# Ledger of designs, part 12: designed miniproteins, single chains, continued (2)

Each design is a single chain, and the fold is of that chain. pLDDT is the mean over its residues in the fold that is shown.

## One batch from the design tools (miniprotein)

Design m4408
Fold by ESMFold2-Fast:
Structure m4408 (fold): chain A 83 residues (1-83)
Amino acid sequence: SDELLKKGNQALREGKFEEAVKYYKEAIEKDPNNYTAYRNLAVAYRRLGKLEEAKKWYQKAIEINPNDLSTKRELEKIEEELK
């Protein structure tokens, strides 16, 4: 799961957003409580312009870690764009 998260992060840095989505989804499948994978999956969807998917995965990240104010702010930005 850590290895998949690292591969996702590398793909995200390289602008390979669809590849990042695949690695983060695999990381979540192996560890459904991997907060970082949910958050970064939402970032990858945001970069793809898939705002509804990004919203869904930020919401799931906040369910796991409700104290992450930065993730809450990113969700608010997406909700504003979807208005």
Scores: mean pLDDT 87

Design m4409
Fold by ESMFold2-Fast:
Structure m4409 (fold): chain A 58 residues (1-58)
Amino acid sequence: GAAEVKELVRLSLEEQPPSEESLDMIIESIKEAGKLYPDLSEEDVEELIKLVREAVEK
């Protein structure tokens, strides 16, 4: 479900923080996941994008 996807993304970002160059690809992957996972709401997709952006700023 959405909670599991968010947790996996959070753990992945901790292990492999994204570079600014990879940010666009990761955001596109999250948007695609939102289309594939009917449990992911628009708010869930926005929250995941925010987590990725915050990880780049660390």
Scores: mean pLDDT 73

Design m4410
Fold by ESMFold2-Fast:
Structure m4410 (fold): chain A 82 residues (1-82)
Amino acid sequence: MKEKIEKAEKLIDEAVKKLREAQTAFENGDYETAKKLVEEAEKLVIEADKLVRENAPDDSPLMIRVALVQIQVAVLKKALEK
Protein backbone atom coordinates (compact mmCIF):
# COMPACT_ATOMS: atom_id res chain seq x y z
CA MET A 1 0.00 0.00 0.00
CA LYS A 2 2.64 2.62 1.01
CA GLU A 3 4.70 1.93 -2.14
CA LYS A 4 1.57 2.47 -4.29
CA ILE A 5 0.89 5.83 -2.57
CA GLU A 6 4.52 6.89 -3.21
CA LYS A 7 4.11 5.84 -6.87
CA ALA A 8 0.89 7.89 -7.11
CA GLU A 9 2.68 10.96 -5.64
CA LYS A 10 5.52 10.61 -8.19
CA LEU A 11 2.99 10.25 -11.05
CA ILE A 12 1.13 13.39 -9.87
CA ASP A 13 4.43 15.33 -9.62
CA GLU A 14 5.42 14.24 -13.17
CA ALA A 15 1.96 15.19 -14.49
CA VAL A 16 2.26 18.66 -12.89
CA LYS A 17 5.74 19.07 -14.45
CA LYS A 18 4.40 18.04 -17.89
CA LEU A 19 1.49 20.50 -17.53
CA ARG A 20 3.87 23.37 -16.68
CA GLU A 21 5.97 22.51 -19.75
CA ALA A 22 2.75 22.30 -21.84
CA GLN A 23 1.66 25.77 -20.64
CA THR A 24 5.07 27.22 -21.60
CA ALA A 25 4.92 25.56 -25.05
CA PHE A 26 1.33 26.85 -25.56
CA GLU A 27 2.41 30.42 -24.64
CA ASN A 28 5.29 30.15 -27.16
CA GLY A 29 2.87 29.05 -29.93
CA ASP A 30 4.31 25.50 -29.99
CA TYR A 31 0.91 23.80 -30.04
CA GLU A 32 2.27 20.41 -31.20
CA THR A 33 4.64 20.16 -28.20
CA ALA A 34 1.92 21.48 -25.85
CA LYS A 35 -0.56 18.84 -27.09
CA LYS A 36 1.99 16.02 -26.67
CA LEU A 37 2.84 17.14 -23.12
CA VAL A 38 -0.88 17.42 -22.17
CA GLU A 39 -1.47 13.87 -23.51
CA GLU A 40 1.50 12.60 -21.43
CA ALA A 41 0.17 14.41 -18.32
CA GLU A 42 -3.33 12.94 -18.90
CA LYS A 43 -1.88 9.41 -19.04
CA LEU A 44 0.09 9.98 -15.81
CA VAL A 45 -2.89 11.44 -13.91
CA ILE A 46 -5.20 8.57 -15.00
CA GLU A 47 -2.69 6.07 -13.54
CA ALA A 48 -2.33 8.18 -10.36
CA ASP A 49 -6.14 8.43 -9.98
CA LYS A 50 -6.47 4.61 -10.02
CA LEU A 51 -3.72 4.19 -7.39
CA VAL A 52 -5.16 6.93 -5.13
CA ARG A 53 -8.75 5.62 -5.35
CA GLU A 54 -7.61 2.06 -4.50
CA ASN A 55 -5.09 2.97 -1.76
CA ALA A 56 -5.99 6.32 -0.11
CA PRO A 57 -8.92 7.42 2.10
CA ASP A 58 -11.66 9.55 0.47
CA ASP A 59 -10.52 12.69 2.33
CA SER A 60 -6.88 12.29 1.22
CA PRO A 61 -5.07 15.44 -0.04
CA LEU A 62 -3.88 13.25 -2.94
CA MET A 63 -7.49 12.88 -4.17
CA ILE A 64 -7.75 16.70 -4.27
CA ARG A 65 -4.39 16.97 -6.12
CA VAL A 66 -5.53 14.38 -8.70
CA ALA A 67 -8.82 16.27 -9.26
CA LEU A 68 -6.99 19.61 -9.72
CA VAL A 69 -4.52 18.08 -12.21
CA GLN A 70 -7.43 16.48 -14.15
CA ILE A 71 -9.10 19.92 -14.36
CA GLN A 72 -5.85 21.51 -15.64
CA VAL A 73 -5.49 18.76 -18.28
CA ALA A 74 -9.10 19.30 -19.42
CA VAL A 75 -8.67 23.10 -19.66
CA LEU A 76 -5.42 22.90 -21.69
CA LYS A 77 -6.77 20.08 -23.88
CA LYS A 78 -9.85 22.20 -24.72
CA ALA A 79 -7.64 25.26 -25.46
CA LEU A 80 -5.56 23.15 -27.90
CA GLU A 81 -8.65 21.90 -29.81
CA LYS A 82 -9.33 24.11 -32.85
Scores: mean pLDDT 82

Design m4411
Fold by ESMFold2-Fast:
Structure m4411 (fold): chain A 53 residues (1-53)
Amino acid sequence: TKEQIKNEILLDLFRIARSTLEMIRHSIDPEEYERVLAEMDRQIAELEAQIAA
């Protein structure tokens, strides 16, 4: 469906953003880095669940 296509694009964008965040890890406070990474992982999991449904 059109919604599935949008969710797949968003998932790819979040994965790219997460990879970029890992690359700049040294420039971010470790505690804040872990919080943001956890939030991104949560969003990715939600999108994967929506795509699988």
Scores: mean pLDDT 81

Design m4412
Fold by ESMFold2-Fast:
Structure m4412 (fold): chain A 62 residues (1-62)
Amino acid sequence: MRVEVETERALAKTPLGPDERLKETITYTAVDEDTGETWTLEAKSGANGDEVEYTLTRERRL
């Protein structure tokens, strides 16, 4: 089993109701070459960085 981790950072300005908030999204992608499974961990932070939402997704190749 060999896993490689790739980190992607996206900075987006999104209007949320009456306030505009700057959100950061950090995505970590690990691919298992033997099973063909892709694990994606997404971390989203709020405007002040005081809140972080984590989403973990497991995907298999088509």
Scores: mean pLDDT 58

Design m4413
Fold by ESMFold2-Fast:
Structure m4413 (fold): chain A 80 residues (1-80)
Amino acid sequence: SERAKADEAEQKGIEAARKGNLEEAADYFVKAGDYYAAAGDYESAARAYATAAGLYDMAGNLEKAKEAWELSQRYHKLAQ
């Protein structure tokens, strides 16, 4: 299921972040957000994209941080 794929992507993102691989971690959280969105879980999608935005920002990838933050805001509005 898409929800199970999202959970797996989050777990891989957490592992990458623990290893200091911030951009890889952010990529996994974007993937998790995409799977949550496909499952209609907009609250989890918004949260995953927000986490990705913070990780991209810490990695110095400001363009991807902005893109992930805009996705987070979009799905946050849909969750309300």
Scores: mean pLDDT 91

Design m4414
Fold by ESMFold2-Fast:
Structure m4414 (fold): chain A 55 residues (1-55)
Amino acid sequence: ALRTTRVVARPGDTTGSLIARGYGTTVAEVEARAGVPLDGPVPEGTVIEVTAPAG
């Protein structure tokens, strides 16, 4: 089954931290899978939806 999670940016969040929070993983793991650093800042209150397998 797929689960959709809504993630809201907090102060100091980056693209990597938002994705990591949505998937329930670490920024380092997200960056390793992307093959690039994802340390760019995002505006506070930015909302993204992340869909990932449940389990």
Scores: mean pLDDT 76

Design m4415
Fold by ESMFold2-Fast:
Structure m4415 (fold): chain A 69 residues (1-69)
Amino acid sequence: MDPQSYLLAVRRLIQEGRLDEALEVLEEALKEHPNSPLLPEFLALVDEILAQRPDDARARALRARLEAL
């Protein structure tokens, strides 16, 4: 899947409250597209998940990976 399609899928999952699935799709997007120009947008989506679940270890780990790239 292209980076734009991942971005749209994650936004939809967040809107539906499916945060664990949103994190799975984000992790797959980073695995397939680690140098995507959409990495800042993926970081913003992780921040949206953390706003709802601030102690989510999976989301926090993913945010740290995105900041390191």
Scores: mean pLDDT 81

Design m4416
Fold by ESMFold2-Fast:
Structure m4416 (fold): chain A 55 residues (1-55)
Amino acid sequence: MEEAKKEIEKLVEDYKAGKITREEFYQRLAEIKEKHPELTAEVNQAKKAIDELDA
């Protein structure tokens, strides 16, 4: 669980740094949610943060 949370944080940082595309960001978040459904809130928060950044 802690490792998956760090992975979500890394995805946000990688996207902000331009290392991954928006599509890859969402794809990887979906994979984390499938493996760790208990992290649905964290996944949704990360998606919202990126959507607000692009608005």
Scores: mean pLDDT 78

Design m4417
Fold by ESMFold2-Fast:
Structure m4417 (fold): chain A 66 residues (1-66)
Amino acid sequence: MDELIEKAREALENGDYETAVKLAEQAIKEDPNNIEALSLLAEAYEKLGDFEKAREYRQKIIELSK
């Protein structure tokens, strides 16, 4: 899991947003409540212009912080 998060972050830094989404989605499949993976997904979708999905993942982070 931690390796998936680090690789997703590297993909975001390199502008490979599609790879960042795939890796963060794998991390979410292992732990649906992983806030860091949800945050990476939100950022990657925002960079891809999918603002609706970015908002949905940010909202889930808020719910998990309660």
Scores: mean pLDDT 82

Design m4419
Fold by ESMFold2-Fast:
Structure m4419 (fold): chain A 76 residues (1-76)
Amino acid sequence: DPSVEELKERAEELLRETREIAEKRGPREELERLLKELEELLELAKRSAPEPLIEYLEKVLKEMKRIIEEAEKAEA
C-alpha cells in the first residue's frame, strides 16, 4: 500500500489538477474522473491509514467538491 506521504501527495495533485481544469473551464468528465480518483484514494486510506490522514483526505475531498460546484455554477 502507498505510504502516508504518497497518499497526501496524490490527494494534493488531484486537488491542483481539479483547480486547473475548473479555472480553464475544462470538460466536466475530467472533473468527475478526478473526483472519483480522490474518492477511491480515501477508501484505500480508510482501510489502513491513521485517522488524521483520513480527516485530511476528507477535507481535500470536500474542497474538491466545492471547486467543481463553483465551476458548474460559472458555466450556467
Scores: mean pLDDT 80

Design m4420
Fold by ESMFold2-Fast:
Structure m4420 (fold): chain A 70 residues (1-70)
Amino acid sequence: SALEEELRRRIENLRRGAELLRRAGQTDAADKVLALVDRAEEALRNGDLETARRYVEEAERLFEQTVAAA
C-alpha cells in the first residue's frame, strides 16, 4: 500500500539519521531511534500499519528534538 511504502521510506531515513547521530556522539538518542524503528518494522511485518506509523512518528520526534538541542 502507499502508506506501507511511505513508512518504509521514513524508516530508511531514520536509520540514516541514527547513524549520523551516532557519529556525532549522540549514541543514546541513536539507540532509542533505532529501537523505535525496529518496533515499527515488526509492526509492518505483522500488517499493523497504525502501530508502525505511531513508532515512526515517535522516532521522528525524538530525532528532531535531538538535532534541535545539539
Scores: mean pLDDT 90

Design m4421
Fold by ESMFold2-Fast:
Structure m4421 (fold): chain A 57 residues (1-57)
Amino acid sequence: AEETLERAGRVLARAAAENPAITAEQAAEAMRTVGRFEGASEEAIERAVEALREAIA
């Protein structure tokens, strides 16, 4: 689960960098969707969202 969130974070950060139409909010929503699908804890999901925001900034 944690490995999947890390991989998703890299993919979403790259997509946001490549396409300026993708907002940080949309990337965060996609990350939460992946985390829920994988059955990750809310704590793990929020940690992944924070890491994604850092990568995009």
Scores: mean pLDDT 78

Design m4422
Fold by ESMFold2-Fast:
Structure m4422 (fold): chain A 65 residues (1-65)
Amino acid sequence: KYEVGEEVTVDLPGYADGTKVEVIDQDGNVVASGTVKDGKFTFTLTEPGTYYVVVNNQVVAEVEV
């Protein structure tokens, strides 16, 4: 579990640098986005909840804040 405002790093091995990444909340809203860098994606969240990391229209990780 992460704290609000804590930097979250998700390992995304096998994805090329520049691959689009989106973070969605439980209601399907995009709350963060960016690209894979060095096999990882880093972001911060400002609200408690469960979030899903999405790459190529697939959920690849779940994050609890």
Scores: mean pLDDT 80

Design m4423
Fold by ESMFold2-Fast:
Structure m4423 (fold): chain A 97 residues (1-97)
Amino acid sequence: MDEEIKLGVADIYMAVGNLAMEKGDYEGAVKLYEKALEIYQEVDPNYAEPYLNLGKAYYKAGDYEKAIEYFRKAIELDPSNEEARKLLEEAEQKLKA
């Protein structure tokens, strides 16, 4: 199967998910990012960005436990991602409040 076509489809899901986030449709963004992640897991399993974006979408939706899960996965794949570490701390603080 053509990996370049799969990546193009995943990139479209990410772009539409980002648009959903901007419009405040966090549930729609989650579904779109999950579709992108399914494709990236097959063709680029080390790609951290869809995990980071899922974490952001869950955080905005108020699901802090899932946000923490996805931010941790993003950090495991890209430990240098300062945004993911900051958002993880913010999500953990929300659960303690």
Scores: mean pLDDT 87

Design m4424
Fold by ESMFold2-Fast:
Structure m4424 (fold): chain A 65 residues (1-65)
Amino acid sequence: SDAERELRVRVALILFDPATADLSNREIGERLGISTATVSRRTRTVLGQLGLASKAAARAAAATR
């Protein structure tokens, strides 16, 4: 669905932006106007698709490029 694709892209952009990579799922939810549960589920999906274990791993990957 378009809404799920858009949300997944927004979560990925936040995870790979060094300025926002350290945000909690609650803080990401507040920024995107969605529930913490939705952020948690989408973050898990994005990290799984990228083969990353955590948001910290995503931050490390972003900092290396």
Scores: mean pLDDT 70

Design m4425
Fold by ESMFold2-Fast:
Structure m4425 (fold): chain A 99 residues (1-99)
Amino acid sequence: MEERWREELRAAGEGFLAAGKDAYKQGNYTLAGVLYSMAAGFFEAAGDRKGAAQAYLNLGKVYYDEGDLETAKRWYKKALELDPSNQEAKKLLEEIEKE
């Protein structure tokens, strides 16, 4: 049951992640936040911890750009909890914690 539905859920997560990145690039932070949240949900449902970490990392960047550093920090920590090998999440968390 897991193999087929897990892959479909992961594909949905990748689709929403790509759409979120496009919205973010266009400066639509509200839409980017919604799309990244959807991506994270699909990756978590698929059991894809690295995909979910990437979605939460990008969600944190949305809050950072909106000036909500505390919320950004929370999402970067969640990304690092899901993928401790994520160098970008570690770097961004360290940058916030220095200030």
Scores: mean pLDDT 86

Design m4426
Fold by ESMFold2-Fast:
Structure m4426 (fold): chain A 94 residues (1-94)
Amino acid sequence: SASEKKIAEEEKKLKETLEALKTMKELFEQGYSVEEVKEYAEKNLSEEKVKFINAALEMMEGLGLTSNEERVLALESLMKILEENTKKTIEALK
């Protein structure tokens, strides 16, 4: 059905977004700088994921996050919010 297709598209988008955020988190946990994370993304990830990562990095800079520990916590919070919001969206489409 059209609803099943929309649910599948939302689940796929969430999975790809969470994968990008998880990669950023793992790099920051390993001590990578913002510049090194950007370079890694540009070299290893798709253009769509690079744009998303750059947007997330700009948001974290705008929030005044200065340490990798603060960035990791922000990414963990964002991942949780995205999972909860997607679950609510899927439930509304049923």
Scores: mean pLDDT 82

Design m4427
Fold by ESMFold2-Fast:
Structure m4427 (fold): chain A 57 residues (1-57)
Amino acid sequence: TDEEVLELARKAGDALSAGDLEKAQEYIDKLEKLAEETGDEVARNTAKLLRKHLEKK
């Protein structure tokens, strides 16, 4: 659901800002799994964006 996508995205973003790469990876993985299970394009695009930010850190 959109609410779950937003919550996971927020947690991943907060973890990235805090420098907690392990937690960021965990939330991104959960977002990617949710996108695969639901076919949610917002979840998929959000996960891709967050993964790109993680790779740049």
Scores: mean pLDDT 80

Design m4428
Fold by ESMFold2-Fast:
Structure m4428 (fold): chain A 69 residues (1-69)
Amino acid sequence: SALLEALLEAIEQDLEEFGDELSEEERERLRELLERARRAYEAGDMRALLEAETEVGVLVLEVAVRRVT
């Protein structure tokens, strides 16, 4: 599904954009989320993929807030 591909790409894009700003623990967490997203994509599980994308978005926001604080 093109929509599932777009969601997975959005997650991968967030990782590329913010990866260098992540601590080792945050990078491990993001890797876990990306792996979960890839499994959801392979299974066609839209809800699981959206949940993973939401968690990535929260992590990215936490990193962004730290940069300005």
Scores: mean pLDDT 74

Design m4429
Fold by ESMFold2-Fast:
Structure m4429 (fold): chain A 55 residues (1-55)
Amino acid sequence: SKRELLEQLNENLEQITRLASPERAIAASKKVAALLEKGDYEGALEYAQEVLDEL
């Protein structure tokens, strides 16, 4: 569901903030926000997961 997807996205963003540099965390948050504004919820989650996988 959209709710579960957004909850997972939030958890992934929290992990990025904890593990990544401040610059990378800010860049990732901006990209996720842009995808969410476009209604691309699955793309936002996929992008956040990709960032985490590279950390």
Scores: mean pLDDT 84

Design m4430
Fold by ESMFold2-Fast:
Structure m4430 (fold): chain A 97 residues (1-97)
Amino acid sequence: SLIEEYEKELEKDPNNAEAWKNLGLQYYAQKNYEKAIEYLEKAVELEESAENYYNLGNAYYAAGNYEKAVEYYEKALELDPNNKVAEANLEKAKSKL
């Protein structure tokens, strides 16, 4: 039902970054990392926030793409340098390279 609600919002307003983010996070929770990445990339394209970069980094990490996870965690930390969770996840992703 939440996925259907966000899809309806996006049909009406495809520039709703929040709806793209929430849709991506729903697919992430379902462990559908390919769709999570697709929708979170759209959220980042519309709104380059620390949160959107961090969420995209998490999706790439879960998908096993550690190079992309490092890239997006670094972008998140450039916008929010005091995010200790993002810093720890960046170090963890780098350890997989």
Scores: mean pLDDT 91

Design m4431
Fold by ESMFold2-Fast:
Structure m4431 (fold): chain A 60 residues (1-60)
Amino acid sequence: DEYLKELKEEMEKELEKLKEWSDEELQERIEHIKLLLETVPEEYKPILEEYLKKLEKILE
């Protein structure tokens, strides 16, 4: 899916910028993404789950 591919690429670019954020801001983002994962359509879950894992690794 071209749209999902583009969305993933934009998320990856934003993720690089998020490395500059504070731990508190990253924690808030992580919790927000976790809530989104419970409500989004199945086709979005793999992309959001990968994004969440990368955010959590930045905090570690």
Scores: mean pLDDT 77

Design m4432
Fold by ESMFold2-Fast:
Structure m4432 (fold): chain A 63 residues (1-63)
Amino acid sequence: MSEEAKELLAEAAKAINEGRYKEAGELIQKVMEEHGMSVDEVKAELQKMGVAEEDILKALEYI
């Protein structure tokens, strides 16, 4: 995974933890579109960063 994609996902994880699900969804969409990541790959990386699956799903509602 590129360094830019990692930074975007880290910012998305931070946004989720702060309850900013819409902003997190926008960051996830950017990673998927610009870096070619699938939804499953994004979910896996966010879970590795300690984000709960339920909170990831809330952010994905905004994609």
Scores: mean pLDDT 83

Design m4433
Fold by ESMFold2-Fast:
Parts: C-alpha cells; structure tokens; sequence
Structure m4433 (fold): chain A 71 residues (1-71)
C-alpha cells in the first residue's frame, strides 16, 4: 500500500500547485509554493509520505496567505 500512498501524495501535491496557479498571487509567491510542491513530490518519491503530506499542507497554507494579501 505504500506505493498507492506515494501516488496519492504526488497527486495531491500537483493538485495544490494547480490551485495555486489559478490564484491572483505574485510570481514570487507562486515560485515559493512551487518549490514546496517540488519538495513534497521528492519526499513522496523517497517513500516519506508523512513529509509529503505536510509539505502539501504547507503549500496550500501559503497559497491561502498569498490570496489574502491580494485582497
């Protein structure tokens, strides 16, 4: 089941990035979110599913903060 968990974590990271790209946020803030997503994908590929999910949550949290600043 670790393989399925890894694939789900990778998919969630990509979904988080896709959502962030649709927000009216600065290029710099988007670049920071992309770097967190990249780290999440790397962690998932290494089998560290817990770290991958934490990084996905961090990326979503940063996207939410960036969207608030755009208001």
Amino acid sequence: MMELEREVAEALALIALSLAKQLPISEKELEEIEKIVEKGIEAARKGDVEKALELVKEALRKAEEAAKKAE
Scores: mean pLDDT 78

Design m4434
Fold by ESMFold2-Fast:
Structure m4434 (fold): chain A 90 residues (1-90)
Amino acid sequence: MSTKEDIRDVLLEMGVEEELADMIAEETMSGKVSKPTRETVYKAALQAARIAKEQGLSEEEMLERALRAAESMGFHDREIAERAVEEVLK
């Protein structure tokens, strides 16, 4: 089970600003009460990768942050994180 706070905490640990982390957590959890779907996890990973790219981080760092976002939501699926990074790099 993932909460808005769990997602927010991961983003804050990655250096995202508090307001932005809260907005991303809210958007990711939108329409979901408690248990995230693969789609919701993908959206969280996608936003983590976008933030890393905007900070000028490498593709490896983007993947690490996307993977960490997915893991914070109970998903240890590297494919979701890789797909998110590929989308951001287009």
Scores: mean pLDDT 70

Design m4435
Fold by ESMFold2-Fast:
Structure m4435 (fold): chain A 125 residues (1-125)
Amino acid sequence: PKKKVEEIQRLVEELKEKVKKAIEAVKKGDFDKAIEYAQEAIELADRAITLLNELLPKLDEEGQKLALQIKQLLSSARHHLLRAVDYLKTRTKEGRDKALRYLEQALESVEQALELLKELQKLLS
């Protein structure tokens, strides 16, 4: 379980960096790079969720509770990233502004997931 949590943590840290790069690309008006980074972030979220699903049956009740909370946060981030991509594809100022808000919400969920992953690692000592 501990090695799989470490793998999930690495994926979620990379996810955070991709979301930050998407935000910077939006601020620069680079819609194509913003879409690319957001799509890469969605793929990383999907991989992390898959690994969490594999991990769940191997955890005790406390670990399962944390893993489910992490999964919910990553699912929320994934949803916000999909919304951001949709708005970026409009290539309008209004779409850019909405995409930025969704990307910022995704970043917040990812940061919360990273904090819970650290708690899960401590449980597994």
Scores: mean pLDDT 91

Design m4436
Fold by ESMFold2-Fast:
Structure m4436 (fold): chain A 80 residues (1-80)
Amino acid sequence: SDEEVLARLRALAERLLAEVEANPDNADEAIDKFAQEHLEELQEIYQKLKASTDEAFRAQAQAILDATSAKIDEIKLAAQ
């Protein structure tokens, strides 16, 4: 369901942020490693997002991605 996809996306985002916070000087390496370790789950979420015509669902998913990206950028900037 859309709700389960959003919950999984939020959980992955929280785990990614924790990995980046633990490795702020090597954030890009931490992101790449996380993506490789969670590739199958990320691909499943991506396919469900791509197949959806629900604008509210897509907007919520995009908001999670945007917020996560912004926090990663903040962590990277603070580490410099």
Scores: mean pLDDT 84

Design m4437
Fold by ESMFold2-Fast:
Structure m4437 (fold): chain A 57 residues (1-57)
Amino acid sequence: MDPREEAARIALEVELKENPEVDVEEAVRRIGRQLDVPEEHFERLLEYARELQARLR
């Protein structure tokens, strides 16, 4: 896995634990941009974030 994508997954996990009601599309865009994740990986990050959010609810 791309190290930036892995870092984004960790950041998404932290943010979703802090606020399970966060807009995952917005969180992925914000975190992905901050960590310079390639945009082609955003769809996979979004899928991960949605799965994680469902697990936390």
Scores: mean pLDDT 80

Design m4438
Fold by ESMFold2-Fast:
Formats: structure tokens, sequence, C-alpha cells
Structure m4438 (fold): chain A 81 residues (1-81)
């Protein structure tokens, strides 16, 4: 469907954004992009991909030193597992 194609395009865009932010050392922005990619994967029924991106978001928030956002991202991971 067009809706699914748009979600895939947004997911890919967020992954590219996350990688770009990591290359710049902006781990908080990278984490935000990974979190949004995980949410889109979950909405599409792809739990494995959602888990992967939620884990990347947690790791990126921890690298940014933001414990509060890392704990919030862990809640999304636990809801999918």
Amino acid sequence: SLERQRKVARLVGHVIGAIGAELEGDFETAARHYLEAGKLAYEMGDKETAISYYQKAIDAYERAGNKELAEEAKKFLEEVK
C-alpha cells in the first residue's frame, strides 16, 4: 500500500539521519532517529527490526550521557519483546 511505502521511506530516512548524526558525534540526534525508525518498524509489524533500532537508540542515548531518555527507550524495547 502507499501508506506502507511511505512508512518504509520514512524509516530509511531516519536510519540515514541516525548514521549521519553518529558520524558527527551527535549521539542524542542519532538516538532520536533510531527510536523513530523502531516505532515505524513496529507499526509495520516488523518486531525484529523494531527491537534492533530500539537497542541502537538505547546505546546512542547512553553514549550521549542521557540516562533518562535511555530509560524511556528501554520501555519501547520491553513493550516489543
Scores: mean pLDDT 90

Design m4439
Fold by ESMFold2-Fast:
Structure m4439 (fold): chain A 51 residues (1-51)
Amino acid sequence: PPERDVPDEDVLGEILRGWLASPDPEVRRQALAVLATSGNPRMRALYREAL
């Protein structure tokens, strides 16, 4: 559609949560960086949970 729906932060959080559960620490580190810069309270909760 002509109107672009911004990516649902809920969907992004689900994807990032998967990355946080990755066995690769580099992947987890990148996910944490994305979550930290999001500023969204849901993302912030995931960030704190992963710490």
Scores: mean pLDDT 70

Design m4440
Fold by ESMFold2-Fast:
Structure m4440 (fold): chain A 86 residues (1-86)
Amino acid sequence: KADEYLVEGQEYLKKKDYDKAIEYYEKALEIDPNNGRAWLLLGMAYEKKGDYEKAIEYYEKAIKIAKENNEVGLVEMAEKNIEKIK
């Protein structure tokens, strides 16, 4: 299930294994591409790797999906993360 991949990805993110975190978040998105939280977490992982261009791209994707799902808190979090790296 997509949620299992998100949990595993978050554990790797905590361990600072950003490549493994990305791998699991991408697997979650293969199952559910409308998961705004997965896009946000993918952006955060790329930001921690120093890939700011990809981080912004994925944060913008998270904002688009979160707006479609009326997830105001997720929109605010992604926008705040973009402002920190621009």
Scores: mean pLDDT 85

Design m4441
Fold by ESMFold2-Fast:
Structure m4441 (fold): chain A 75 residues (1-75)
Amino acid sequence: SEEDEKLLAEIEKLVDEAEKIVRESTNPQEALEKIRELRDKALELLDKLTSPEAQVRGLAHLFYLTALEVEVELR
């Protein structure tokens, strides 16, 4: 749906911001806190997705956000 595509675009923006934080941050603890905030926002958006296809795409983005969180946590 058009609404699902807008929600997915918002989730993609959160992923892009998380990637920027991982790339640019010199403070792992601050980066971790920011990525967790972005993940929580992505979870709220994911919960609003209505089609199974959109839910799978949203989950893929959420998985990637979690991988970025783990990368920073292991620094």
Scores: mean pLDDT 87

Design m4442
Fold by ESMFold2-Fast:
Structure m4442 (fold): chain A 83 residues (1-83)
Amino acid sequence: MNVEELKKLVLEREDLSEEEKEELLKVIDEFERRLEEAELSEEEKERLYERAKEILEEPGITAAEFALRVDELVAMEVLRRTV
């Protein structure tokens, strides 16, 4: 799983308006930037992308809720690295 695959999932959804798709794509771009800033391994990034996919597949997910939940995922993964 990577950023292109997440974007494809958003674009393939028929239940979202074009405006909702654009907002989700923006959040996905910010998520990618946050992963790069956190200096995560490719394996750690892969796990976080898979988790982000699960969140995106939830019915009624908003761009704001998605943003908050992926920020939480990155913070938790960074904390795991300190053990």
Scores: mean pLDDT 77

Design m4443
Fold by ESMFold2-Fast:
Structure m4443 (fold): chain A 81 residues (1-81)
Amino acid sequence: LEEKIAQLEAALAELEAAGYPDGMLGEIHHAIGELYFQQGKLEEAIEHYEKAIELLSRDPSSAALLERARENLERVKKALE
């Protein structure tokens, strides 16, 4: 999981520097959030899911993933409580 998170964070940094669209950046944040949740790193998972929701909400083509990100954020917050 650690290696996969590192790869996605590196990809995210490259895509952000290259000016890729919010929907694509939000998809990567969502994937990183899922991996942190699998590790039990709930605070990090919440941070990435919230960023994914912010970015995906600005891309009309990402409506389905936006809904999934919101559902996942709610699950992580309940696990933290």
Scores: mean pLDDT 82

Design m4444
Fold by ESMFold2-Fast:
Structure m4444 (fold): chain A 100 residues (1-100)
Amino acid sequence: SEEKKLLKIELLLTLAALMIRGKSLEELREWLEKLPDEEVKKLGLEILEKYPTLESLLEELSKLLGLSRENVRKLALGMAFVDEEASREAAKKLEEVLKK
């Protein structure tokens, strides 16, 4: 299923990005256990069992996407930092609107 493949890619990339941001394997398991979607949670936990390191996550991403390890690392780096910056800018804009 293309949908299952896409979900696996999204989870691999998200987990790699969180590891780059300094999340431990234990913190990632705790985060996955809190997810409301049972299919996403189950697949995420299966991924961490099979690919427990940043390097193993990036290797599987490289194979699934047909990209080099360097290019998938750049994608994971982009995801790791863009979400945090976008979240901070959104929070600042909301505070500015609420203060007026």
Scores: mean pLDDT 77

Design m4445
Fold by ESMFold2-Fast:
Structure m4445 (fold): chain A 72 residues (1-72)
Amino acid sequence: GHMLIEQARKLLEEGKRALEEYEKLKDDPSKLTEAIGAALRAIGNAFSAKLLAEKAGDEELKKEADELLKES
């Protein structure tokens, strides 16, 4: 269980950083490719974190991953 929770937390943190990067880039047309890349990383990391949290039975972590996924 612990290793799955640890991996889920790491993915969630990486997804949050990617979402922050997307928010900084989204209003600059010259950064469109970088913004898309950041958005895709946020979505992918959030989804992976959710799956690992579900497998670990961590409802709080799953909810946090779902919130990130909705914001992405």
Scores: mean pLDDT 84

